# Designed miniproteins, single chains: the designs that were tried, part 11

Each design is a single chain, and the fold is of that chain. pLDDT is the mean over its residues in the fold that is shown.

## One batch from the design tools (miniprotein)

Design m352
Fold by ESMFold2-Fast:
Structure m352 (fold): chain A 90 residues (1-90)
Amino acid sequence: MLSPAVREALLKEVEATLELMEVAVLERTGASKEEIAEKLERAIRAIEEAIEALERAAKEDPSERERLEKMKRSLEEAKEELKRKLEELK
């Protein structure tokens, strides 16, 4: 069975993914710049929390390390893209 730390990290990754999906929905449906900016800030925070949880889980469960590190890299790339979008809205 997965360790509690790995389970927490995977749940945080799901939360970050849902926030990313909500950003995409708001952009596609023509939401205001203010609504998109607020959602981008929330998505960035969720991604940062997921990255921290994944780093912790990788240290506590070496058998899952490669998988968790790949997920962390994908989230780091997503975070940089969202930060770029947020700066463009200013």
Scores: mean pLDDT 84

Design m353
Fold by ESMFold2-Fast:
Structure m353 (fold): chain A 74 residues (1-74)
Amino acid sequence: MPVPDVSTLKTEEELMEAAQEVVERAFRESTREAYERALGLLEKILEKAKENNASEEVIEQIEAMIDVIRSILA
């Protein structure tokens, strides 16, 4: 399954859509490796959101997704 191209994400909507897809894919696979990949991708999406000056609400939502995945991996 293709990895979302984080480098092309510019809008808050694109960033949120990519983050949602990453989370949904990880839950669909339900493997430790899938959750570890999702964590890495979400961290890259968060970095891109901060670089693009995304709203605090978008940043908080992505951080919440990261926390959920970290809780599963703990």
Scores: mean pLDDT 77

Design m354
Fold by ESMFold2-Fast:
Structure m354 (fold): chain A 73 residues (1-73)
Amino acid sequence: MITDTQVEALKRFIRSQGLPPERERELLRAVDEAQNAKSDDEAVRIVSKALNISEELARFLLGIAGPDDIVLK
């Protein structure tokens, strides 16, 4: 389950990147959709696709996987 603290941290990160306003809105919307996802796997897919990152990194950013999980794969 994704916490409000993790969602806010990810939104702050996105806003800090200096992206074009349209891209920033797209990513913030994807984070909101991930928070409302019915499963952690669905949230991971939403974030992975929107940010163009691996599912492993998306799990880490959403707080689903710890650093040890990423190192072990």
Scores: mean pLDDT 70

Design m355
Fold by ESMFold2-Fast:
Structure m355 (fold): chain A 66 residues (1-66)
Amino acid sequence: MKKIKVKTPDGEKELTPESLEKLIREAVPDGDVDAAIDRALEAAKQSDSPFAKEVRELLEEIRKKR
């Protein structure tokens, strides 16, 4: 399972496919979660940072399960 650590205003948080999916669901409670995941993947593809690559891999893991 892919895991990354991210710095947030609330401190350092471990990001996994499950926690990332939960964050997306919480951000779009009445929306299409699959569409939100696809949009996040597109945004991650626009960055060449190592962090964006890690996030893309987590999103691909979520998509593979659904």
Scores: mean pLDDT 71

Design m356
Fold by ESMFold2-Fast:
Structure m356 (fold): chain A 71 residues (1-71)
Amino acid sequence: GDKEAIIEALEWIGKNDKDEKIAVRAHIAAEEIRAGKADPVEVATEILELAKKNPNASPETIERLEKALKS
């Protein structure tokens, strides 16, 4: 996955996801990746798994993370 594509997806999720916990997690993840404190692919994969198991997650969150991870 392209680092910039993953950051863009996570920032979108932080602003737009209906589930506040997923949105907050994505916002923090984007900041940690920029700071060099987290691996982009690892963190994006973890958030994707959380979104897939959460019925309150926005469907667009799953689509955006899958696309970013394939980039």
Scores: mean pLDDT 86

Design m357
Fold by ESMFold2-Fast:
Structure m357 (fold): chain A 99 residues (1-99)
Amino acid sequence: SEAAEKARQEIRDFVLEAFEKNKGKLLEVIVGLSDGSAFGGTAYTEEEAREVADRMAEQAIEALKGKSGTLWVGVIAIDPNDPSKRKALPARRVEVKEE
């Protein structure tokens, strides 16, 4: 659906912006649903960030089963030399509005 494509693009844009602002960090990418379900993956390169964003978005959108719903996307930037140094970015709300 067009709504699902827009949600996928919004999630991708958010993750790629997080990558650009946090180069050299390991990114933990999480896409969740309002029911508490969540899908997570990690990325270190731009290509990995794109692949993780697309995969997490696909899993979250599939979990909606063609229905309207609210998703959220979050990113945690982790220092690969010191995993205790973590920075959570503010989560973004993503709406999927089916007719």
Scores: mean pLDDT 85

Design m358
Fold by ESMFold2-Fast:
Structure m358 (fold): chain A 60 residues (1-60)
Amino acid sequence: SHEQTVKEIGDNAVAVAERAGDTALAEKIRALQEEAIKEGMSPNDLIDRIAKLFREAAAA
């Protein structure tokens, strides 16, 4: 359930980045999702890190 939640959050974030045409951001989110699953990252920590990636992309 926890791993499934983390996967779903990552999949949704990748879809948002892809819809925006930001393939580099989508790849970064996918890598973060893999690390989150591997390390047992909490959903809240994953959300915070994804938000940071989106903010960095918007600043570029």
Scores: mean pLDDT 85

Design m359
Fold by ESMFold2-Fast:
Structure m359 (fold): chain A 110 residues (1-110)
Amino acid sequence: MVVLEVEIARLELSRYDEIKKNIEKTLEDYIQKAEASGDEEAVKKVRELAEKILKTLDEMFKKYQEAVDAFLRGEVEKAQELLDEARKLGTEYKNMLDELKRIADEAEKA
């Protein structure tokens, strides 16, 4: 299983710039929606979450790189631990994105 997870991590790393650009665009779209609502508190929360999302994405990719490096050194258990940490960051990323969308949608309805 670790071998497959490492190959997935390598694939994600090869697409990092594309993934980050797509996420930055998605976050910008939500910020613009919040700004269009005129709700300054919603705009502040959406911007704060956007910054946290981008930081979490960077940390997740850093864990992918560390996991690949550990695996290449024969540190299989450490690679597995780092991949598990990356998976947790991925869950946190998804939860923050869902919250950001909820805030933007609620601001539009106000």
Scores: mean pLDDT 86

Design m360
Fold by ESMFold2-Fast:
Structure m360 (fold): chain A 99 residues (1-99)
Amino acid sequence: DMEELAKQTAQSAIQGLQKAIEYIKQGDLEKAVKLLKETSEGLKEMAKILEEKGDLETAKKFLEAAKYAEKGAKYAEQGDSEKAIEYAKKAIKILEEIL
């Protein structure tokens, strides 16, 4: 069931993004970057699966969330904690639309 798999992936990604935000708040930027990158890759993989199954609308949402997670990682790498949190939250908001 692709809908169930998409929802489970979105829920897992939201948890990962929330954990990354906590690492940023604690000053553990290295762990935050790793989590944000891993979450982005997982979201991109799910988007490819959805695209192949013809669910282009949900695939687009996973890709948008992945891009926001990548931007969050980029800002965390630069020490910009405020923007890193902002982009992680934007990724969460997109994923909540899938649930």
Scores: mean pLDDT 91

Design m361
Fold by ESMFold2-Fast:
Structure m361 (fold): chain A 96 residues (1-96)
Amino acid sequence: SMSERLEVLTKVVQELMRLNDDGASLADKQAVLNKYKSQLSPEELAFLTKILGSSVDDTADAAIAFLRERERTPETEFNIGVIEVLRAVLETVKRK
């Protein structure tokens, strides 16, 4: 379902944001995509592959734009909210 696809995509985005914050290797980020590959559409996988080298903020912004371009529903806005909360948490940790 679209709801299940949104949840999986949001989970992958969150894992990539955490890896980017931690300075993880490209190989570690590819491993996340491989873990979820069977649950992602070809379009979603292509999008995620394109943003693997992005910062935390750029990853969040790109994911929010991708989600809003596809569908503007309460479920989409909820998942965007989840991404924005993680961005705020990671930024707070960096500020110390």
Scores: mean pLDDT 82

Design m362
Fold by ESMFold2-Fast:
Structure m362 (fold): chain A 93 residues (1-93)
Amino acid sequence: SLDELAEALVDMLMGAVTLYRRGESPEKIEAEIREAAKRYGLEVEVKFDEKTGKITVKVYRDGKLIAEVTFDVNDPEAFEEAVRKLREQVRAA
């Protein structure tokens, strides 16, 4: 369901923040997000700026962009906003 998909993507973003706080490399964080998305039949493009902690995630289903969020992993308010936007975009797809 779209609600289950939205929550799975939110959990994926939380996982990315957790890995960043543990000092995991950007490459590992990006790989973990892509691997998690594949479990739901999704493709993702992930870009992480190591200097700023800014992450951009684009989620595709059957070649269609269904969600795009950008946030600073060090900013809890930016993360909450990204989560809200992600849920809205997925439910609209």
Scores: mean pLDDT 79

Design m363
Fold by ESMFold2-Fast:
Structure m363 (fold): chain A 73 residues (1-73)
Amino acid sequence: MSEEERVANAIKVIEESPSSTERAVAAHGIGVAAKEGHDVSAAVPALEKAAREDPSPLTRREARRALEIIAEQ
């Protein structure tokens, strides 16, 4: 799977998965991809919504962390 496909799949997991753990892992993975130099700009709207509105404190934290990494690039 390409990194572009992985990012697209992670966005879908953040938006659609009923599992808070899966959403948190997906948000974390986007942050890792950003640190590795991959373009994750497509994920920004989903991460902003998750950071603000996700019912899981862990998912909100991972989404905020990913956005911080993206903003530093």
Scores: mean pLDDT 84

Design m364
Fold by ESMFold2-Fast:
Structure m364 (fold): chain A 81 residues (1-81)
Amino acid sequence: SLVDKNQKDVQGIIQQIQDLGNDVKNGNVTSDQAKTQVNKLSSEASGKLLSLEMLGAPKEKVQALENKFISQVNNIKSLIS
């Protein structure tokens, strides 16, 4: 279903942001590269989260994904200036 697909897509984006944060910590990517990538991933995740709400996904599941997403975005933003 579109709900299952969008949920999986958001989970994948959250994982990509977490991996990007680890790459920043390990010096594998520059802060500028990380800024560009996190902005792109954040825009994509926000669109998918909105789609989940519009498709009538359970509010508790959307909120759990949103909380994980915000946590990972805040983590990487604290690592890059």
Scores: mean pLDDT 87

Design m365
Fold by ESMFold2-Fast:
Structure m365 (fold): chain A 62 residues (1-62)
Amino acid sequence: GVEYANQATEASERRDAELAFKYALEAKKSGDKLMAQTAAGGARSNGEAVGDEEAKKAPLEA
């Protein structure tokens, strides 16, 4: 989560590269779920509604 990202940044500033990498990895793992949620939300704003309309009309079908 955000806390691990903040800790990774702080550790990097302290020249604790190994610790920074560990916290970055934890943040990325937590962020993957959050990123999936955000991507799904973004798709709903633009892609989902358009996708539903296109699916119902089908390509080149009257």
Scores: mean pLDDT 55

Design m366
Fold by ESMFold2-Fast:
Structure m366 (fold): chain A 100 residues (1-100)
Amino acid sequence: DREAQLAAAREVQRRELKRFLGLPEDTPEAVVREAIRRSEAAAKLAEALDLLLEKQAAGENTPEARREILELAIEFAEAAGLPYSREELEAAMDELLAKL
């Protein structure tokens, strides 16, 4: 059901954010939120993942939605100093969706 799908997507999002921040998987949500607040890159990643989750839950897989998510992912990569190409970011997005 949609609620279970959203819960699973949020769990994947939390895991990816913890991994990016170098935090253990059992890190409390309050600590994760504080770390996001202190990192522009983590904030951009959270924004990109939130949009991806919202579009996936809505069944909106249009080229326009995919472009918006990729633009946020590019902003994240730039803020994080990561030399990822658009193709690499698209592949990472597809891999993340496969984990849902």
Scores: mean pLDDT 74

Design m367
Fold by ESMFold2-Fast:
Structure m367 (fold): chain A 106 residues (1-106)
Amino acid sequence: SLKEELKKGIEVANKAIEEIRKAVQEMLDDPSKRDEAVERIRKATDELIEALKHRPELAQKVREAADRFIEAARTGSVEEVGKAANELIRVLNEAIQELQKEIDSL
């Protein structure tokens, strides 16, 4: 059902937020884990984008924020990584709110 699909999207988004927070902390504690952390975030955001395939505008916002985070994580400073991570989490929370509003309207 549509409601189950929307609930799954919220579940995947919440898991992605948790993975992003863990990966960022691991990168800050040990820079040698950067590539592994980036791969985990890429996989988590790819899974979310697939879950949002019927919401192309939300999927695009997630992809753009994830791409900015991955670039910052590979080439940027600790400050740039933190800023990009916060922006990615903000976009994921916005997606959760939009999906929840749709559920509430059903």
Scores: mean pLDDT 86

Design m368
Fold by ESMFold2-Fast:
Order: structure tokens, then C-alpha cells, then sequence
Structure m368 (fold): chain A 76 residues (1-76)
């Protein structure tokens, strides 16, 4: 179970990174808007995972990832 969520986090982080690179090729204003939308979607996905594993050791890692993405969203 925890290994499943760790792999999913890794795969999502890699997917987000690739999407961020693609977004960076857009005009600055459009890129900023799409980055905000992507970060909000990723946060929602991780928050849903956290609900499923709230009592598991992986919950702390998910909370840290959520905080990191929220911090990135605040920078935009």
C-alpha cells in the first residue's frame, strides 16, 4: 500500500515536471495561468490520496508534497 502511493507520487511528480516544461513554451501570461491551474489540480489529487491514507506513514510524505506545491502556487 505505502509502496503503491510512493510510486504514484513519483510518477505524478515526473508528469507534473514534464507538463511544467511544456507550459514554459507558452506566452508568459498564459504560462502563469496554466501553471496555477496545474498546481491546483495536483494539490487536489494529493489531498484525495491523503484522505485515503490519513492513518498511514505515507501521509506525512503526502502532506510535505502538498505543502511544497502550495508554496509554489503562492510564488505565482
Amino acid sequence: EDEYYEEMIKNLDEYVRKLMEEISTLPPEEAKKKRKELLKQVIDVYEKMLEDVSDSPIAEKLKQRIEEYKKELEKL
Scores: mean pLDDT 80

Design m369
Fold by ESMFold2-Fast:
Structure m369 (fold): chain A 103 residues (1-103)
Amino acid sequence: SLKEEEERRLAAIAERLGFDSPEAVQKAVEGAKRILEAAKDPNATREQLARTIVEALKEMGVELDLPEEEFIARLTDEQIDAMVKAAEDFLRSVEAARAELEK
């Protein structure tokens, strides 16, 4: 039942974020984790972090309004920081939902 409850919670989060399946949520979690790992890598450049963000968004089914390279080139440090924070907040929300299921 706990796994089924986790899947239902992830499905509810997916619905709120415009995803239509637990598999889409799993891809979002994996993408968010990849973004955070890239942000923590002391050898990663800003451009590499921006590329990781774009790859994660595409894997989640997000359509870019620009070609990938142009989108990466137009990302500001503020936007990159905001996306890293959004990834942290998303993973924290998923962990909070899991903690509630353990009660």
Scores: mean pLDDT 73

Design m370
Fold by ESMFold2-Fast:
Structure m370 (fold): chain A 67 residues (1-67)
Amino acid sequence: RKKVEELIKKFEEALKNNDWDAARKYLDEILNHPEVTKEDLERVIELAKKYNDPTLAAIAERKLKEL
């Protein structure tokens, strides 16, 4: 829903700005959101890989495995 898309947008913006603390905060909010879907997590993984953050990608991949 709208809030998850807003969080993903903020996550991407944090990655673009090299604000790793903000990126991690938004990732944690996405992972704990009740409306998060597998497609949302796949998008988050792709963004983390695009910006060369294998740690954030691995965290999102673990959550995807739990769904």
Scores: mean pLDDT 80

Design m371
Fold by ESMFold2-Fast:
Structure m371 (fold): chain A 68 residues (1-68)
Amino acid sequence: GMVTLSEQSARNAAQALEAQFGVDAEAAYRALVEVSSKGPASEEEVAEAVIRAGGDERARQFVLGASR
């Protein structure tokens, strides 16, 4: 499906990724805001943004799992 992230949702997701997976929260926030600024994104595009921010496969699966 397509996902639209608010700025607050992107901040919350970045903080969760830092706390649970050690991803840099600022890098994650920037990547999530960038993907959402282009309109609704696919779940795969959001997951790819997390990988670009330094997330691993566990962080990617966490993002994909949130859509279930």
Scores: mean pLDDT 73

Design m372
Fold by ESMFold2-Fast:
Structure m372 (fold): chain A 107 residues (1-107)
Amino acid sequence: MVSEEEFKEALRTLSDEEIKEIIRKVLKENNIELDDYDIEVLVGLLRAAAGLEPTEVTGEDAAAYARSKSLKELLIEFFSVALPELSEEEREELAEKIMKALVENKK
């Protein structure tokens, strides 16, 4: 539904704070809880995958890892660690909802 390039453009256009707000909103609407720390890690990884500077000092290894994955794969892998209680189907659906919400908020 959302292309990789549209998602990358949304990530480059939105601020870190806007990305965090959008992710929190999607999670809340789906009755999913993530710690603020997990959300910050996710935003950093997404920024690295989009070719942005994710964080000071910790960005190099995170950027290398994130660049080896598609953004959708990165989201699904992150949720497999952060939300192990969700099924594979639920994690894929959540990843697509976040990608769509970020792209729609850019427009």
Scores: mean pLDDT 74

Design m373
Fold by ESMFold2-Fast:
Structure m373 (fold): chain A 90 residues (1-90)
Amino acid sequence: SNKEKILEIIEKAEEKIKKAKSVEEVLNIIQEAYLEIYELLSEEERKKVDEVLNKYMEKLESSSKSEDVEYVKEIALEMLEEIKKIVEES
């Protein structure tokens, strides 16, 4: 199944986010991870992931305006953990 591949992509993204030095770098890591996993997700998982994405996109956009890298990292990691749970439950 694609589950193990998706989880590996998410875990790599989490590690990259922890090492990121700017808000732009965090946002780029999230975007790349989403593009990589989207094709591997089932239709049911895509719907749930889209809900998580919508929930966090506004929060990430608002926090990125503050240029608080650590706060943006916290939001990004929280979002990835919710996506990870969706995949693990599938």
Scores: mean pLDDT 83

Design m374
Fold by ESMFold2-Fast:
Order: structure tokens, then sequence, then C-alpha cells
Structure m374 (fold): chain A 86 residues (1-86)
């Protein structure tokens, strides 16, 4: 399905950006902020409301799973999430 492929592509691009920034982060909160910013950027770039809503839900799920993790665990989580979407 074309829409699902586009959602996966945008999620992968967002996760890649968040991961690259998280590797340079000094704290778990900074890594969470990079994921939020990458998510907001991806949502703003999309013209399809359904894709935007799917990205928003994906970001919320990722943030909830990362909030109680150490920086190292957050980086590992983002690497796995990126691999699963790409």
Amino acid sequence: MEKQKEINKKMAEMLKKALEKAKKAKSPDEALQYLRESGEEAIKETEDEEIAKSLELGVKLLLQEMKDKSLEEQIEFLEKAYKNTS
C-alpha cells in the first residue's frame, strides 16, 4: 500500500535524524527533545493528513518508550526502531 510505504519512509528519515543527534546528546532529555524536533519537522513537511496523524502517533509511542531509558538505551532503541522501519 502506497500510503504505508510513505509513512514508513518518513518514520525512517525522522528516526535517522533523531538517532544521529542522540549520539551527540549529553542527556536522555536532550535525546527526547531531538526526537520531538525530528517528528515535528517530518509532520510539517507532509501534505497528507492521514500520514501526519500516523507520524504523530508513532512519535508519541516512541517518546513514551524512551522517557524512562538511559541515553545508551535510548540510542539502542532508536537504532532498532530505524532498522524495523527501513
Scores: mean pLDDT 82

Design m375
Fold by ESMFold2-Fast:
Structure m375 (fold): chain A 63 residues (1-63)
Amino acid sequence: SDVDTLIALYNSVPAAQRAEFLIALMRFMGQELPEETARAIAAGELDPRDVFEPALAAARARS
């Protein structure tokens, strides 16, 4: 699925760059992700899937 592809891509990014990667990816998907939220996901405090699923749904709705 698209979300599983994004999770695999996210997990391929070095841990130190994951927050920056999330911010950049969300921006390309037309979503503004707060830096604090991106850092929380990178720290394992929030599930990246919970961010990717709504963003993908919103992107599909705009198509």
Scores: mean pLDDT 80

Design m376
Fold by ESMFold2-Fast:
Structure m376 (fold): chain A 81 residues (1-81)
Amino acid sequence: SVKEEALKRLEELIKEARERGDLATAQLLEETKKAVEKAKSAEEVLEILRNTLHLAQSLFPERTDAIARLEELVREVEELV
């Protein structure tokens, strides 16, 4: 499902952030994962991911690789909704 794929991808991104010592990005992604777990539809998953991408771009614009990975996840989910 869209939700299961998003949760798996978010867990991978959280692990990558922790391995880099980027605890701020890891925390943002962990909160996003919790929100996605409670989502009732694929459209809600997409909205949560878009909001996280917007927040990451605003708070951590210098984290270009992490932002690019989030942009990719958002685009993949958009194609499934």
Scores: mean pLDDT 87

Design m377
Fold by ESMFold2-Fast:
Structure m377 (fold): chain A 72 residues (1-72)
Amino acid sequence: MAILLTNLPTPLALELIKNHSKLGLPYGEFTENGGYRLYTEKGEHPIVAEIDASKFTSFEELEEAVKAAFAK
């Protein structure tokens, strides 16, 4: 399963690169259109949620949103 983050602010992108294991998601990569893709296992997985990250001001807000998206 994968989550796509769109409009990810640079400070949050740096925190995400350092700390995305805290989300319970071991893999992540930038997309060609400036998004960031989080996924549970490396390979092709369907995007189950898209999250607009422009509204977040902290990594903790992003973490809660990602965890909530996987809980659906």
Scores: mean pLDDT 69

Design m378
Fold by ESMFold2-Fast:
Structure m378 (fold): chain A 97 residues (1-97)
Amino acid sequence: AAMERAREAKERVTNALDALAAISPEIKPLADAFKEAVERTYETGPEHADEARRLFDELVKGAKKAAEKYPQAKETIERVVELARRNLDELLALLEA
C-alpha cells in the first residue's frame, strides 16, 4: 500500500542519514535537521515538503565539503546522498498523491 511504501522510504532516508553522520560527524547537525523535517512531513503530510527539500539542499552542500575532507569516502558519501534523494522523492510523491 502507498502508506507502507511511504514508511519504507522514510526509514531508508533515516538510515542513509545515520550512515552519512557516521562517516562525517560534522554533517550530523544538518543530517539531524533534515531528519526532523522528513519525520514532520511523514506525520503531517506534504505541508512541510518545501522545508524538507531546502534542508536536503543544505545537506548536499555539507556532503560536498565532507567529500573534500574525506576523499577516500567520496564515492560512499555521494552514494548515500543519492539514496537519500531518491527516497525523499519517493516519500514526497506518495504523500502528495
Scores: mean pLDDT 80

Design m379
Fold by ESMFold2-Fast:
Structure m379 (fold): chain A 77 residues (1-77)
Amino acid sequence: ALDARQEAILRALWEAKGLMTTAEIAERLNLSQATTSRRLQELVRAGLVSSVVVDGVTKYQITEAGLRALAAAEAAR
C-alpha cells in the first residue's frame, strides 16, 4: 500500500506528464529535498518511478506500475 507522501509524489509526476527533478517535486509538495529524495528512492526500488540522467541532472517519471498503484489508491478513497 502507498503512504500519503508516496501517493502525493506519484500524483505530482502524473500531473507533470514528464520528467521532474527532486527539487521540483520538493517545491510542489512543500517537502525537504532530503525527504523527497528518500521517498523517490523507495518508489524507484518498488518500480513505481524510474530515474533518468539528462545532462548530468537526475530526473524522475512515473511508470505504468506507478500509474496503476495511484489509480488503486484513488479508488480506495
Scores: mean pLDDT 83

Design m380
Fold by ESMFold2-Fast:
Structure m380 (fold): chain A 74 residues (1-74)
Amino acid sequence: MDTDIEVALLLIKATLAKQSAEKSTNPEQKAKDYREAAEYYRRIADLEAPVNPQLAEEFRKLSDEYEKKAKEAE
């Protein structure tokens, strides 16, 4: 299904952004990478909302958490 493929790709992108942020010692780059991870988790949540609302809520919480980490890294 198109949605399943899109979610899988977004999960890979979110994971790469998260790993990049965790390895970065530069606050600006760290914040940027955490924001990218948050955006990908938000998009996954939106895609999952009509299919699995519980899973969508979990990804929304992840998005919020990484947005918070981005702000704290600035």
Scores: mean pLDDT 84

Design m381
Fold by ESMFold2-Fast:
Structure m381 (fold): chain A 94 residues (1-94)
Amino acid sequence: SMKEKGAKNLERAAEEVKKAGKEKKPLSAEKATGLAILGIGSALTAELGGGDKEAAEKGAKAVAKGALALSDGNFEEAAKGGEEGIEHAKKAGE
């Protein structure tokens, strides 16, 4: 379903943010922006499919915050943002 596809894509974006944070891999501004846009589009897809709007929005926000943290070299905050994004994405897909 659209809900499941949107939530899964949001979870994948959050997983990438978490992995980069744990690996202490900085992100370019372009890649950070790309992950944030992917998160927003995925959250909207989940919402349009009947997913939990608040969970989807919180997931997209966590991914964007984590991606920004990666561009600033704040790997601990990025890993946390990724973890939070994963949990919210799962709720959006339920």
Scores: mean pLDDT 86

Design m382
Fold by ESMFold2-Fast:
Structure m382 (fold): chain A 74 residues (1-74)
Amino acid sequence: YDEAIEDLKKAIEALKAGNVDEAIQYLRKAFTKALEAGVAAVETGLAIRYAKQGNVEEAIKHAERAIDALEYAK
């Protein structure tokens, strides 16, 4: 899950910088790597959904929750 956590952190940085398209690319990479990690996969999927809607605040919140779920799985 280390690569999924790295991709999620990069997605959060891109969202904070206003680079929504770049953030969505990192979220999609993290989602593929976290598919077996139940809660983390759901949270990453929600982050993608909110990023596509331009809701940066909720996208960051769900990406952070995905990181927390993956850190717990370590």
Scores: mean pLDDT 82

Design m383
Fold by ESMFold2-Fast:
Structure m383 (fold): chain A 77 residues (1-77)
Amino acid sequence: SKEEIAEKVAKESKKIALEAGLSEEVAELVGLGVKQAILEDKVESGLESIKLLLEKYTSKEKAEKIVEKIREVIEKA
């Protein structure tokens, strides 16, 4: 189901953020944002919001790399 895909992708996105060195709190926000974006069919605007969030906690280049990895997970779902 769409809900099962959203949950799976959210967990993978949280893992990507944690492995990139972000805090548990920021990684949780990333996962929630990805889940909401998928459920609302607003993936592009959701990923833009996540990128802006990430840029507050890491470099622009690292934020872009994290978002790209999340995009790949969404596309393979």
Scores: mean pLDDT 87

Design m384
Fold by ESMFold2-Fast:
Structure m384 (fold): chain A 72 residues (1-72)
Amino acid sequence: SAREIAEEAGLEVVDEVRPGDVILYDPSMRERAMALVEEHGALAAIPVEPGGLETLKSLPSLRGRRAFILED
């Protein structure tokens, strides 16, 4: 689900977090996502829920960015 939303929004799905990356997370993984933002200097952590694609589209700075996916 989060991977599909990221790909549809034009993000590049990656397997490791680097500075400036976006973290897309299942809401149950919020605490882990916030820790990764602080640890790696990620740009943002965004919960993916119904309407998540609209959130990604509303952030022009995310177009073409790398996305790390946290799902349980």
Scores: mean pLDDT 75

Design m385
Fold by ESMFold2-Fast:
Structure m385 (fold): chain A 62 residues (1-62)
Amino acid sequence: SAMEKIKKITEEGHKKLKELEAQRDAAVAAGDSAAVQAYTEKIREVSLELRKKLKEIADEAA
């Protein structure tokens, strides 16, 4: 069902974002500004991809 797909994608997306946030926070603690910027951009990209996938599933279910 579309609801099960949405739940799975949301859970997988949140897990990935949490992992990237932890890596960004570790880079902040290390003073690695280049790594902080790289992980911040990856978090943004993953968030946009998650939003896009959720919209596609919602549109497919309509």
Scores: mean pLDDT 83

Design m386
Fold by ESMFold2-Fast:
Structure m386 (fold): chain A 91 residues (1-91)
Amino acid sequence: STIGLVAEDESGEVVLAGTFEASDRESIREMVRLALEAAKKNGKELYFRIEGEPEDTERMAEMIKEIAAEMGFKATVVESTGGLLRIKVEM
């Protein structure tokens, strides 16, 4: 099962994007951490857009919320439709 992950700013400009096997949690975690480190350095809000199977997108959202919390960010689900989920991450 394939999952798409896009990190974008408030304007919708893509700052990082990737496609992963939904089971490849280590690569996904690393990508999320990399995007959040860049956001932290630049003091900007970040939006993650996740596309895939609903169960996979929900599990990805929980992982993003966990990593964000560990790094001192607040993560909020701002959009959830079948196969598409968007999360706002802010300091």
Scores: mean pLDDT 82

